# Ledger of designs, part 38: designed miniproteins, single chains, continued (4)

Each design is a single chain, and the fold is of that chain. pLDDT is the mean over its residues in the fold that is shown.

## One batch from the design tools (miniprotein)

Design m13301
Fold by ESMFold2-Fast:
Structure m13301 (fold): chain A 64 residues (1-64)
Amino acid sequence: MSREELLEEAELAERQGRKAEAEGDLAKAYSSFLLASWYYRAAGEEERAREMEERAQKLREKIA
């Protein structure tokens, strides 16, 4: 994947994570933010990847 394609996938996953979180689907939000973190890291966006990972970890603590 190109860097542009990785960023597009990361942004999509982040949007899906935020939507799931707003709807109370914490498990889906967790998975989506982990996926976003992976794509941001692959794209070289380490700071955004870290933010997504931290958000996922906080959600994991709430769901088990």
Scores: mean pLDDT 83

Design m13302
Fold by ESMFold2-Fast:
Structure m13302 (fold): chain A 99 residues (1-99)
Amino acid sequence: MKKILIIGFDIDPEPNAGALYAATKASQLAKELRAQGVDAVSVNAIGATKEELIEIVKKYKPDEVIIVTHRGDLKKAEEYAKEIEKETGIPVKVINAED
């Protein structure tokens, strides 16, 4: 069974609307994937560093990672996604929570 880790991501350690959108979308996507028979888990990573994201991925040992973030953090999320993929060998996809 395919295992997917969904990370709701925000650069800012302070709670904000973007972080809430990311967390909500990550949770919704995990529910949709589980309804399709996929082993999907969502976690929130607010104010997380690249190194902390790598450790989360190593802990969960998924087949695939989806990073959900808001528009303002998309470029940084894509940068971190490439580094996580390089360090773990696990494919990482980035999704915009807003549209």
Scores: mean pLDDT 82

Design m13303
Fold by ESMFold2-Fast:
Structure m13303 (fold): chain A 73 residues (1-73)
Amino acid sequence: PEVGKRYTVKPGDTAASIAEALGLEVGDTIEIPQLNLKGKVREIHPRFPAILLEDNVGVTLTPGLEIVLVERA
């Protein structure tokens, strides 16, 4: 998994499956360009397509959103 790696959310994806595809872990920094949002991952939801960022911003991973890995922990 490389810094700069990108993933587009698909119908049926979970936060866990997206994290596996990106090699994303808690402490990594992501960007979601469509939401003009950048933040450090605090929690990857085990059951829902959702990620919680350190600033208490919850993001629902809607199909079509692009997730960019910008920095490793």
Scores: mean pLDDT 80

Design m13304
Fold by ESMFold2-Fast:
Parts: C-alpha cells; sequence; structure tokens
Structure m13304 (fold): chain A 76 residues (1-76)
C-alpha cells in the first residue's frame, strides 16, 4: 500500500535528520557521514526496483536530496 511506503520513507528521512545533527555537532566524522549517505542511496536504489510506480517519484526525490547533501558535504 502507498501509505506504508510513505511511512518507510519518512523513517529514512528521520534517520537522515539524526545523522545530519550528529555530523553538525561533530559526533561523527565526515567520512562516516558520507559512508552513511552512500549506504542510504544504495538502499533507496534497491527499494526503487521493487516499489509501486505511485511512490517512485518520492524515492527518486529522496535519492536526489541525499546526492545533493553528499556533494555539499564533500565541498565542505
Amino acid sequence: MVEEWREVLERLREDLKELKKLYKEGKISKEDFLAALDRGIEELEQLKKVAPEEVLPEIEELIKELEKLKKEVEEE
């Protein structure tokens, strides 16, 4: 069901917020944060392969957000 997929994506967004907070507070390294972003992108790409078409745009947008954040962190 589409709503259940949105709940999964919201959990991933909350996990990202926590990781970003830990990184900004200096509690995790830049390398650890970048590794976590890479893993998140890989997990979303796998989810995209099995997700209903109705939620694909939401998964693609989250992947785009993670890729943008990764580039921003790499550039400092």
Scores: mean pLDDT 80

Design m13305
Fold by ESMFold2-Fast:
Structure m13305 (fold): chain A 64 residues (1-64)
Amino acid sequence: ELKLALENLVLMGVEGLSAREVAERLGISVSTVSRRVAFAVKYLTEEQGAHSPLEQLEAAKELV
């Protein structure tokens, strides 16, 4: 589910969607969106060395 987690982060950061809007668009719960975003942030910090929100968003855009 890493690709889905990164896609959720990109939808929020690039398209400016809220967690609720992403949840409605994808037909999932807001808690699922929040969990996926947390997984994406952890992956980007640990595997990509992206320690700032801006670096995390740029890395997610490249990986999606």
Scores: mean pLDDT 78

Design m13306
Fold by ESMFold2-Fast:
Structure m13306 (fold): chain A 100 residues (1-100)
Amino acid sequence: SPLEEAIERLERAVRGWADYRIKQAKSPEEKAAYEALGKAAIYTVRARLTKDPEAIEQARKYIDEANAEIAKLTDPQTKRRLQAEVDALRAEVDRIEAEL
């Protein structure tokens, strides 16, 4: 469907941006955090466009995984920046769920 094709294109763009950040990672821990954040972002986008409860559950799972990986980071500036991204994704998922 046109909607499914649009979702696939947007997810591919988000995945491409996430992959770019993963390649720029300074440590294995930062790489793991970017991988989890990328998946969280993809499922958040899917949840926003489809209102699918399964996409909401997957987004929350990867938000929690990202939060756990970010907790392992030693650079305070990177940790604070990525924590802000996790908080923004969590707020967006909460907004999507409130619209159900």
Scores: mean pLDDT 87

Design m13307
Fold by ESMFold2-Fast:
Structure m13307 (fold): chain A 120 residues (1-120)
Amino acid sequence: SVAELADEALALFEALLDEVVKNIKDRYPDLSEEIVQELEELKERAIARVREIAEEMKRTGDVEGGLERLRRLAEEFIEEVGEILRKGGVSEEEVEEFKEDISLKVERLLEYLRKKAEAL
């Protein structure tokens, strides 16, 4: 059902966003408390927006529109993560590597959800 797809999308995006922030903190343990706080706040805002998109998908049945909004949210999240990492002193090369890794994970997740949507 659309509701089951929306709930799965929420769970998978929450897990991905949690993994991204955890991996950054693990790789850069010397990041300042301010930068870590900015990453955690960005994650919380992104998760809240994913939840809103999932609820809208359930209300409207607009799966294609929901997946497109999730893609745009993910692109915005990736850009904002990059900006925060640059502010934290991470090199441009490493920032670009992280952005590419997150983008690939997002595209795989969206493809998985799209294939499930086609079976509805």
Scores: mean pLDDT 89

Design m13308
Fold by ESMFold2-Fast:
Structure m13308 (fold): chain A 77 residues (1-77)
Amino acid sequence: MLPELSDEEIEALVDELVRAEMAFLENPEDEAARAAYNEMLQRMQDALAAVIKYKGLEAAEEIARRYEARLAEARAA
């Protein structure tokens, strides 16, 4: 049984993914940054798959939109 992710855990995961992606984009040759980004991508994919299964596609799409908006804001700064 996968534990239900709270809204706080989902927000933390989105923040971690954005941070990892920004670090990778700053230095694409940094293997550690690339590995961290790939790890966060896998964690997000697993979380979204669980959300789709238990809460439906609309809930997963909302999480994806939050990630995209936060990434766009980080890249604009």
Scores: mean pLDDT 78

Design m13309
Fold by ESMFold2-Fast:
Formats: structure tokens, sequence, C-alpha cells
Structure m13309 (fold): chain A 88 residues (1-88)
């Protein structure tokens, strides 16, 4: 469900502020698997989150754009994930 993905990704983004990336990613992956996501889908969601974060940080550093909120990053990640799955 869309809201479940958003909630888990928001928790991941919060954990990334205080915990090592490996720990945060492992907790998010386990939460997704516990909610019925496959290992491949969990990995794709986490990788998509990292891509969205890197792109947002790059735009902020190079062009002075404000960083999106965790909610905005989570929503953009879910939208990108669903588009990738719809194409294949």
Amino acid sequence: KRQTMIDILRQLLELLKTQPADTAHQQARQSLIDKGFSKDDATLLINTTNSVLVAARLRSSMFGEPLPSDEEIAQATVDNFLLQKARL
C-alpha cells in the first residue's frame, strides 16, 4: 500500500540523520519485508530513496534550491518506484 511505503521511507530518512546508513537501510529493508514486500522491491525502494536524496542534495548545492522535506522525498520515491514497476 502507498501509505505503508511512505511511512517506512520517512522512518528511514529520520534514521539516516542519527544512525549509520547500513543500520538505517537494514531496518527499512526489514520493515518492508515484514509488510509483504519482496527483497527485490525493498532493495529497489531503498536505492530509489538514495537516488532522490542525492539528486535533491545536488540541486541544493549547485543551484541553491531548498532541500525537500522528508515527506516530499518519500512521496517522490514512491512515485518513481511505482512508475518503474509500471514500465516493466
Scores: mean pLDDT 82

Design m13310
Fold by ESMFold2-Fast:
Structure m13310 (fold): chain A 67 residues (1-67)
Amino acid sequence: LEEKEKEVRKNLREGKSDVSDVVDLAQLYVNEGKPDKAREFILELVKEGLIKMEDVESVLHYLGLVK
């Protein structure tokens, strides 16, 4: 999963990745019982300016990552 995070971050910085790739990786973390890692990953990407909060806010609610 760490290698996939690096690939997604690199592709987002280069404009080659879709927000769907972020969602897919977050879903994998949730499915493995690691929702905190999924949340942290998404929030770090927003903080770094690689994705917008508006694009992932509905996904965060859908995955139960926000209260």
Scores: mean pLDDT 75

Design m13311
Fold by ESMFold2-Fast:
Structure m13311 (fold): chain A 84 residues (1-84)
Amino acid sequence: MKTIANKELNKFETWLNKASKEEIDAVFSKTNLALLIRVLQANKRYDLLEEIARKASPDVQTKLVKAAEEFGNKTTLEAIEKGL
């Protein structure tokens, strides 16, 4: 189980805002999306879930929705769908 402080999530947000769509796709294609969703959900960072969905490629977006349906709560799924 991964415990992440708000400081680390703020660094992730800064990276996400600067990263290109290609870089985001490369990183999230290799990321355990189920774990990422659970971490962001536990920290109520639904804003980051929306931003990831908005910047992700269609392939990664499909994987995010699937992971949210299986491992996320309703708010997580709504945030991801809002980013699409």
Scores: mean pLDDT 77

Design m13312
Fold by ESMFold2-Fast:
Structure m13312 (fold): chain A 72 residues (1-72)
Amino acid sequence: SMEDVEKMMETGIEYIKRKAEEEGKKLSEVEIYEEISKIFKEQAESDKGPSQELLEETAKVAEEKAKKLLAE
């Protein structure tokens, strides 16, 4: 569902931000969404479990959000 996608997206954003902070880096919003899209696509390709569809949809939503930010 879209709610599940939104929750997965929030988790991904938190993870990427924490990792960047640990590395002493500050990512733009575009960079965060691009990284989420990449990571979730790679995870979906590797994991043939019940969460595969959710990972694919969340990656797609992240890609669209990055495109929207670039258009602003």
Scores: mean pLDDT 79

Design m13313
Fold by ESMFold2-Fast:
Structure m13313 (fold): chain A 63 residues (1-63)
Amino acid sequence: LVERSEHAQRLADYARDYLIKQGVPEDVANRAALRVYVRSLQQPLSKEEAIKLAKEVAEKLLA
């Protein structure tokens, strides 16, 4: 359980950093990262899956 929370936080941080480097506003990147965190707690995600989810959430928020 503790390991899953730590993994989820690392994926969320990774996705947030990726989106910010892509020019996504920090508030949107933070919301997308939170979604990655929540999903990762429900099921383990790879870095690729986390980035894909974060991009989809960010695109939806910016639309």
Scores: mean pLDDT 81

Design m13314
Fold by ESMFold2-Fast:
Structure m13314 (fold): chain A 75 residues (1-75)
Amino acid sequence: SEEEEDERLLEEIRRRAEAMSEEEKKRLEEAAKKLLEEAGIKDEKKLEELFEAAALHRAGLELLGVAPSARALEL
């Protein structure tokens, strides 16, 4: 079913996000922080949300090898 496929895909994306190197995580965090600074947002919660979304999005791109997944952007 579509629900079962979505669940499996999200689990794989999360596993890959967790397996990211410390250096890769640092780059994503810096990029997220830069975007929030440019937008004038000083909310630490927004930074954490954006970093998590970016990590999931990156993991999704690696898993699929192509376009970004809409699921990675929904949180």
Scores: mean pLDDT 63

Design m13315
Fold by ESMFold2-Fast:
Structure m13315 (fold): chain A 79 residues (1-79)
Amino acid sequence: MELVLTVRAPDEEAARRLLELVQREAARFGLSVAEASGTELRIRIPDSLPVERLVAFQLRIVAIAIEVGASVSTRREAP
């Protein structure tokens, strides 16, 4: 199963800033999968990521979302 983080920005400008910040953070964690659609960004986290890195990444994404005024939701998806 994958963990999917969905981040929703209040507007297009906030979405662009969010994408830049999230792409930078994902690169730091060795993650490369991010999909953007309008004001919504989805980040897929593989089951192979260690729990401590998963938690650190989630906390960082939540911090970025708060800074930009975005909302974050999480869902587990089957492969």
Scores: mean pLDDT 76

Design m13316
Fold by ESMFold2-Fast:
Structure m13316 (fold): chain A 83 residues (1-83)
Amino acid sequence: ATLDAIRKVGEYANKLAELAEKNPVLKEILQKAYDESDGTIDSLAKNAEKAAREAESNPDVPQEAIDALKGLADALKAVKDAI
């Protein structure tokens, strides 16, 4: 359902924002993903996936943040597929 996918986008985004306040490396990865986005759902999903791969290569990023980035990318893809 489209509304469930939109809700999950919000949930993962809020979790990432909370984690980024305590982790400067994660904050930098998220800022880069935002700056490289053109504002479309497709661009946001692709940049979230790229951010997850970059986070996986960095030992200072917790698994919880990597899982949230992957969840955000999947939720954004689900929103795109529904509209």
Scores: mean pLDDT 81

Design m13317
Fold by ESMFold2-Fast:
Formats: C-alpha cells, sequence, structure tokens
Structure m13317 (fold): chain A 57 residues (1-57)
C-alpha cells in the first residue's frame, strides 16, 4: 500500500532513523521499478518490507 509505505517512511524520518529510512527507500524503489512484478506482488513485497523494518522501531 503506497499510503502505508509513505507514512512508515515519515515515521522513520521523525524518529531520526536515517540509515533505516535510506534502506527502506532503496527496497521500495526496487519493488516499484521491477517490471516483472504484478501490482498484487508489489503490494505484498511492500507489506513485507514494512513488517521487516517495523520491528527495528
Amino acid sequence: NHEEARNFARELAAKGKEDLLKEVENELIRVYTDESLTEEEKLKRVDEIIKKYEKEL
């Protein structure tokens, strides 16, 4: 979900977690620019990325 990814990125920025924010941004860019993935697969991977980094908060 694009809105959830955006909100998560803002939360990381607000908490001063610059390194994690950069890593999350790079992972999201890879998902969004991967033309081999369907929209459904992109949403699933975005959710997995958020869950992966959410535990670091």
Scores: mean pLDDT 77

Design m13318
Fold by ESMFold2-Fast:
Structure m13318 (fold): chain A 57 residues (1-57)
Amino acid sequence: MSAEELLALARRGRREAEAAGDAEAAKLYTQSIEAAQAGDVATARRLLEEAGARPAS
């Protein structure tokens, strides 16, 4: 997955987590966005996976 694709998924996930009131998931998605912007694709993917394990209702 490219950094651009990770950014798109993380931004969408953050919006959904914020709408659902899941502050911890929103935090993980925010950290994934920051890692992807820094070019750390491996960290961004790991954080995205952690956030995805906490699906918004």
Scores: mean pLDDT 77

Design m13319
Fold by ESMFold2-Fast:
Structure m13319 (fold): chain A 96 residues (1-96)
Amino acid sequence: SLLETAERIVALIKRARPDLVLRPVEELSRSELASLVIRFLQDLLAGEVSLSPEELAELLRNVERLIEYLLSTGKEEDIRMAELLRELAEQLRAQS
């Protein structure tokens, strides 16, 4: 489910960057969740935060599920966020 996917992503972000997680996951809109994940992926790419290979693999699996969900809504805003998430995830996979 989206909630389960969101819970897994937010729990990982909260461990690495507790300052970014200001509200419970159930209170986040799709846009707020996507924006949080985008920011976290950008911080990872910038080297401002680091994850173990296992944590990165878990994050990327759940980001893929989030991308699929956002694309399934058919909403232009959700599709744009999904495209950005996909681009950032591909860049992170290239870094390993």
Scores: mean pLDDT 86

Design m13320
Fold by ESMFold2-Fast:
Structure m13320 (fold): chain A 69 residues (1-69)
Amino acid sequence: MDDFRRTVRDIILSGIEFKLSPEDLGKMLRTAIEIQGVPLSTGKEIVREIMKELNVPEEVTEEILQHIE
């Protein structure tokens, strides 16, 4: 699980640095969740937690999470 959390953090940080759209970032995160094989609900909760740790605004977090579904 720690490796997955690191992967999620790296994707989010890279997405912010390269100014990816919420849609593109959400799709990348969805792919990471599918590769890990965790339920989408669990993956979305981990993404939300890491976004909060990185001080991403809640509105931006929810927009990105909409593209994971």
Scores: mean pLDDT 82

Design m13321
Fold by ESMFold2-Fast:
Structure m13321 (fold): chain A 102 residues (1-102)
Amino acid sequence: SKKKEIEKLLEEARPEIEEVRRRAEEVLKTASEEEKRKYEELLELGLEQYKLTQQPPSEENEKRLRELSERGRKLRAELPEPLVEAAYLEMAEKILEELAKK
């Protein structure tokens, strides 16, 4: 059931997904190597945050989540908006793929 729900949501969001990707591709054509690295860091950070939220609560996990959130806030402030939107889209797709693999 969850796989079908995910597929339906992705199909309904397809025009918005395509527009986000198109805007990000345009920005990436002229993006600096530093901006590209920050974009990749934002993707990895978001996936790490998600994985930590799936673990049992602990003081160590809470501290790490705060540190990652602060780093993510800084990265989002330094990146062009289309790259931030594309990073969220890529993270959402990877999270949905992990949920579908259950």
Scores: mean pLDDT 79

Design m13322
Fold by ESMFold2-Fast:
Structure m13322 (fold): chain A 89 residues (1-89)
Amino acid sequence: MELKMEPGNLEGASKGIEEIEKNPDLKKLTVYGVGGAGTGVALYAAELYPDVEITLYDKDKEFGEAVKKDIVKDTGIDSSKIKVEVKDL
């Protein structure tokens, strides 16, 4: 299964986590915006499903790369499982 989400805030992050938990066959997750809410959702998915592929979309590539490094460090997921992309305008 593939999920795409833009959490935006802590409430959105909480709902995103609930959707991840409801889908144990999650194969791909795309997160738009890697602020605190987006980071939390991606971190939780990587921790719960180590084989999931995560794509982080943000306007700032440097922030996206920093978030990727933090998720890899905290969860032990392979860095190749996380991609950082810039949003199209």
Scores: mean pLDDT 80

Design m13323
Fold by ESMFold2-Fast:
Structure m13323 (fold): chain A 98 residues (1-98)
Amino acid sequence: MLTPEERYRLLRELVEAIKNGDVEKARELVQKLIDDDMKDPRSPIAKLAKGVDKEVLVDFIVEELLKNRDKIESPADVGALIVRALKENREKLLEKSK
């Protein structure tokens, strides 16, 4: 389970991976982030990801972060974008997870 400092470091590394267009590293970091969030059922990400296939979820988040690369300057931007994208696309993600 990630400490707050480890989570901040992971999110910062994710910002750099997205800015550099490193899709493979971004995918790995998003997977680690989701695994951590899913351990807390009160997490907004955990609630929005419930019932979504993990591979579909990770691929979707990486794609959304890359599409919004120019808007991602900080760890907070990553978190806010993930929550917004999942909230707006939950039904589509559930359909792809069947």
Scores: mean pLDDT 81

Design m13324
Fold by ESMFold2-Fast:
Structure m13324 (fold): chain A 91 residues (1-91)
Amino acid sequence: SLREQVLELLSKLSQAQVRSLLEAFEIEASDAEIRELKRNPELLLERLAEAFDKATRGLTYAEAEALLRERLDAADIPEELKELLLQLFFG
């Protein structure tokens, strides 16, 4: 499934890439929390979804999609993962 592909790619991220992704989504996390999220891709995805849901409250579909694209563009992660995250949230 699309979700399983996202979880697989999230599981392969370095600690630095997890930090970059969290910063792009405006999620504050300690080094200990980043290590936990790196070990638990399902929890990482849940935290990303929660932060994005909060950030997009009151936005139109087009505004929410544009915001996700901007946040993913800021993240230092593989392009394939960026495309799959876009599809997961808006496909």
Scores: mean pLDDT 89

Design m13325
Fold by ESMFold2-Fast:
Structure m13325 (fold): chain A 73 residues (1-73)
Amino acid sequence: SAAADALAKAGKAGGEAMKKLIEELEAQGVTPTNLEVSVEGDNIVRGIITSSDGVYEVTADGLTGEATVEKIA
């Protein structure tokens, strides 16, 4: 239970970091039309954002607080 709680919190932190990047993209005029999200490994959240401007890949690490966004199409 304690380990499951820690993993859930770490996944939530990664999701929150990703949400902030999406909010920044929206503030720049990028309008998401679709979002596909997966949790990989212990604390990695990966998202594919489809928009009218293109397709973005977002990767967020809930332990390190690192988040990256890259336009892939």
Scores: mean pLDDT 70

Design m13326
Fold by ESMFold2-Fast:
Structure m13326 (fold): chain A 83 residues (1-83)
Amino acid sequence: MDLETAVEIFREAIRKVAEILKKKGYNAEKIEQAHLNTLDAMLKAGGGVEDIVTLLRLLAQSYAAKGLDEAAEIFRRAAEEIE
């Protein structure tokens, strides 16, 4: 998969997760921006497709640990789509 497509899959996953978090009363805009800033910093540091997959897996694990299973599943599916 090319890097541009992987970045778009990541952004779409973050957008979907933000919608879930907003419905649950979280500051979804702040959380979405934090994740997008992490992606941008990684890309500026020379990160590629494999790093995006790793980040998505870490996000899936983190959200599952918080009991946010629907959000964790979105990140898991995004990682599988890129792999």
Scores: mean pLDDT 87

Design m13327
Fold by ESMFold2-Fast:
Structure m13327 (fold): chain A 99 residues (1-99)
Amino acid sequence: PTDEEIEEGVALIVQAVANLAMSKGDYEGAAELYKRAAERYKDTVLAPELYLNAGIAYYKAGKKDEARKWFEKAIELSKANPKTDPRILEEAEKLLKEV
């Protein structure tokens, strides 16, 4: 495997741990995990999804101003990469209207 494939694998594991934190109601812990993953993997194809999930975690933690910033970045990264799942852009734009 390439270094890029290893980084993507690690990002997916961190995302799974953050998703578990979300399911337990630990929104602040999930936000921190998604934030660290998004910042580390900013230049990967997973970045838009990680930024979207960080925004969702911040929103559920009651940090609406922070959530807005993460949704705006998720939109920016989704538009910059045509390989991004279009559902990520749609969800980020929808959630940005709610905050």
Scores: mean pLDDT 82

Design m13328
Fold by ESMFold2-Fast:
Formats: structure tokens, sequence, C-alpha cells
Structure m13328 (fold): chain A 68 residues (1-68)
């Protein structure tokens, strides 16, 4: 479901942020690839999926700005 895809992406985003904070760039890059693929799947779910994907992108950018 869209809700399950969103939860999976949120979990991957938390892991990616933690990896960046810890300087684990190899893990961060692998998670980035997974996040990109999952975001693509969410975006493909129609109007609600596009809205959720954009909201998640905005949240990710905000959180990255706080730690980089």
Amino acid sequence: SLEELVKQLEELLEQAIEAIKNGDMQTALQLEKQIAELGKQIFAQGPEGRKKALELLAEAQKRLAEIV
C-alpha cells in the first residue's frame, strides 16, 4: 500500500541521516539508492503518491540542512 511504502521510505531516511551524522558515507550512499527507488514507486501511485513523495523530499531537505 502507499502507506507501507511511505513508512519504509521514512525508515530508510532515518537510517541515511544517522549514517551521514556518523560519517558512514558508504552506508549513506547505499541508502540513497534505496530511497530514490522507493520514492519513484511512491511517486508512481498517482496524485496522493506524488503529494507524499514531495512532502518526504521537503522533510529530507530540512533535516539534512540541520546536520550538514
Scores: mean pLDDT 82

Design m13329
Fold by ESMFold2-Fast:
Structure m13329 (fold): chain A 63 residues (1-63)
Amino acid sequence: ESSVSAERARSLLYATMAAIAEELGLKELAAKYREKATVPPLWAAAAQVDEEGKENLIETAKK
């Protein structure tokens, strides 16, 4: 038993948002939400690494 509930809720939310976006004709947005809904558990465990990776890539590359 762990805090997987929040991760599951997030995936379900994105899946639902993707369906709604598709109904609204926002195919690009729907694709984005579907990608987030399929995020593996490793992504949640590596949340801290993602922040540093994003800083290294976006912050440094942006400069």
Scores: mean pLDDT 63

Design m13330
Fold by ESMFold2-Fast:
Order: structure tokens, then C-alpha cells, then sequence
Structure m13330 (fold): chain A 97 residues (1-97)
């Protein structure tokens, strides 16, 4: 089992937020970060999760992908940061369930 899924996910997200604040965040950085966060979450869910938690996580990922794509297209880094934070808050809430 991972030591703390929350800590690893928070670290990855905080790095991405810092890159967005500096306006250096690329699409590749987003894909890499979200891919790693999703992998960590899925590994946790495969061992300890419920079907309901999995469905909620999938909905959060779909919302994140849609809204971050819009924000990047518009160079709206404030919205990008806000949506990344909402995604993280949602995932942490599911892990606390």
C-alpha cells in the first residue's frame, strides 16, 4: 500500500498549481500530473474503494478535463488553478469517506 495517497496527490497538484501561477504550465505537464494522480487514486480504489467512490472520482476527472481544457484555450490561469483545486478537494473528500 502507498504510504499516504493524499500526500503524494497533494504534492503533485501543488507543483502543477505553482507552474500555473508562473504561467509555465504546459498541456504535457497537466496530462502527466493528472495521469499520475488518477493512477494513485485508482490503485487505492482497486484495494479499498467502493463503486460509489469510483463513480464520483470519474465524474471529477471528466469535469476537470473539460474545464481545464477551456481555461488553457483562453489562457485563463486563474480558472485553471481554481478547477485544479476543486478536483483535489473532491478527491480528498472521497478518500476521507
Amino acid sequence: AVRSPKDVMKQLVNTTVSQAQAKTLSRGDLENTFGRVNLIFRLQMDTEGTKEQQEKAEALIDDLVTKTSEALKNNDYKKLIDEIKKYMEGLLSLLDS
Scores: mean pLDDT 73

Design m13331
Fold by ESMFold2-Fast:
Structure m13331 (fold): chain A 63 residues (1-63)
Amino acid sequence: SIMEEIEEREKAIYEELRARNLSPEELHQIGAQALDSPDPVEAAATLRAVLRYLKELAAERAG
């Protein structure tokens, strides 16, 4: 299904982004660029990965 494709790509993108040790500002920029992606599956997967990473960083700062 499309959702399974998005989830698999999200996992791969998330792992790549985490390996790059990105700041919240860099993650916001990547998210903004994803909105202009011609591939809606890639856009959705990237946005989900960025949001997940941002939520984890926010939780670490709050804890």
Scores: mean pLDDT 84

Design m13332
Fold by ESMFold2-Fast:
Structure m13332 (fold): chain A 85 residues (1-85)
Amino acid sequence: MSLQEMQQQLQQERDENYEILKEFLKKVDELIKNTKDEEKKKEMQDLKDSMTNIMNRFIGLGVMTPEQAKKWKEGFLKQLEEIKS
């Protein structure tokens, strides 16, 4: 693989991870918007902020694969649904 091909692959992986994060944030915002309980909204917002900071850090460091990002997204969405319930 050439240096140019390696740079392209790394950029594509980062772009995919940022799209996964973007889709995750959209779903979280929809869950928060549709929640009537103010205490649950705050708990969900705090979890969103913590997860966003962690994911941004790992994506920025180049240590997160798209498969890992999807698994983290699914796990965190499940936790948010449990808070909403």
Scores: mean pLDDT 79

Design m13333
Fold by ESMFold2-Fast:
Structure m13333 (fold): chain A 61 residues (1-61)
Amino acid sequence: GSAGAAATVGAGLRAAGVEVSPEAARAAGQKWSDAPSPGRAEEVRAGLLEAGAAAPPAEAG
């Protein structure tokens, strides 16, 4: 279901340190549920980091 897409988008936003209202995150998740593909969710997350994130932590573990 769409819960997986919403969780992926929400996790991406949190990881990027972006503060987004839960309503907006839920709405975005529903938008991506129209295109059922986990690869699409990953692409959206990467785009958010590149467009919104200032500088993610450069710690590789």
Scores: mean pLDDT 54

Design m13334
Fold by ESMFold2-Fast:
Structure m13334 (fold): chain A 60 residues (1-60)
Amino acid sequence: STADDIATLEEGLRLVRESKRAIEESLAAGRITPEEAAREVERLEHTEELLRRELERLRR
């Protein structure tokens, strides 16, 4: 259903935000390089934008 699809997309968005926090924590702890962190954040921000666009379309 549309409600189930919305819930799935919202969960995906939550996981993206958690992944971004994990990357920031890893960078702060010195486990990854700034260049690696930037690359991973860029990838996640692209995914976040796609999820937001799909969510907006389903809420219309």
Scores: mean pLDDT 87

Design m13335
Fold by ESMFold2-Fast:
Structure m13335 (fold): chain A 58 residues (1-58)
Amino acid sequence: DAAALVEARGLTVQRVEVDEERREAGVFALGPDGSAHLFRLREEGGRWHVVAEAVTPA
């Protein structure tokens, strides 16, 4: 799922918002350095893909 893709990057997922009708997800995660990461994901062919990432430094 969308959260698992972000967790695989070594980030701690804080919130996941999935829009199944639009096949989109937003994931908010924290890095071990205290940075905040906002991911946008899209579902293509039954798989979730990261399409955008925004990082706010600690």
Scores: mean pLDDT 78

Design m13336
Fold by ESMFold2-Fast:
Structure m13336 (fold): chain A 87 residues (1-87)
Amino acid sequence: MDMNERVSRTAREILDLLRDGDYEGAEKLVEEVIKNSTAEELRLLATAIRVGTRALRERGVLTDEQYQKGLELAERLLEQAKKKELE
């Protein structure tokens, strides 16, 4: 429960940065999360970002560019989760 709440909060922060066009801030937050999170937390966050960006794009809150950036960040989180599982 606490992990899901933390993941949801972090996903919301990343989505807010994407909505504001602050791609540098979103990238920095993703890098910090990668360093400080388990593989499982990164997988959950990647899923939350993919679901959240899709929902916000369908609601007209995110532009296509912001949506694509969100998908790129989610894919990076998933790849880093796979790397952590091998370490």
Scores: mean pLDDT 84

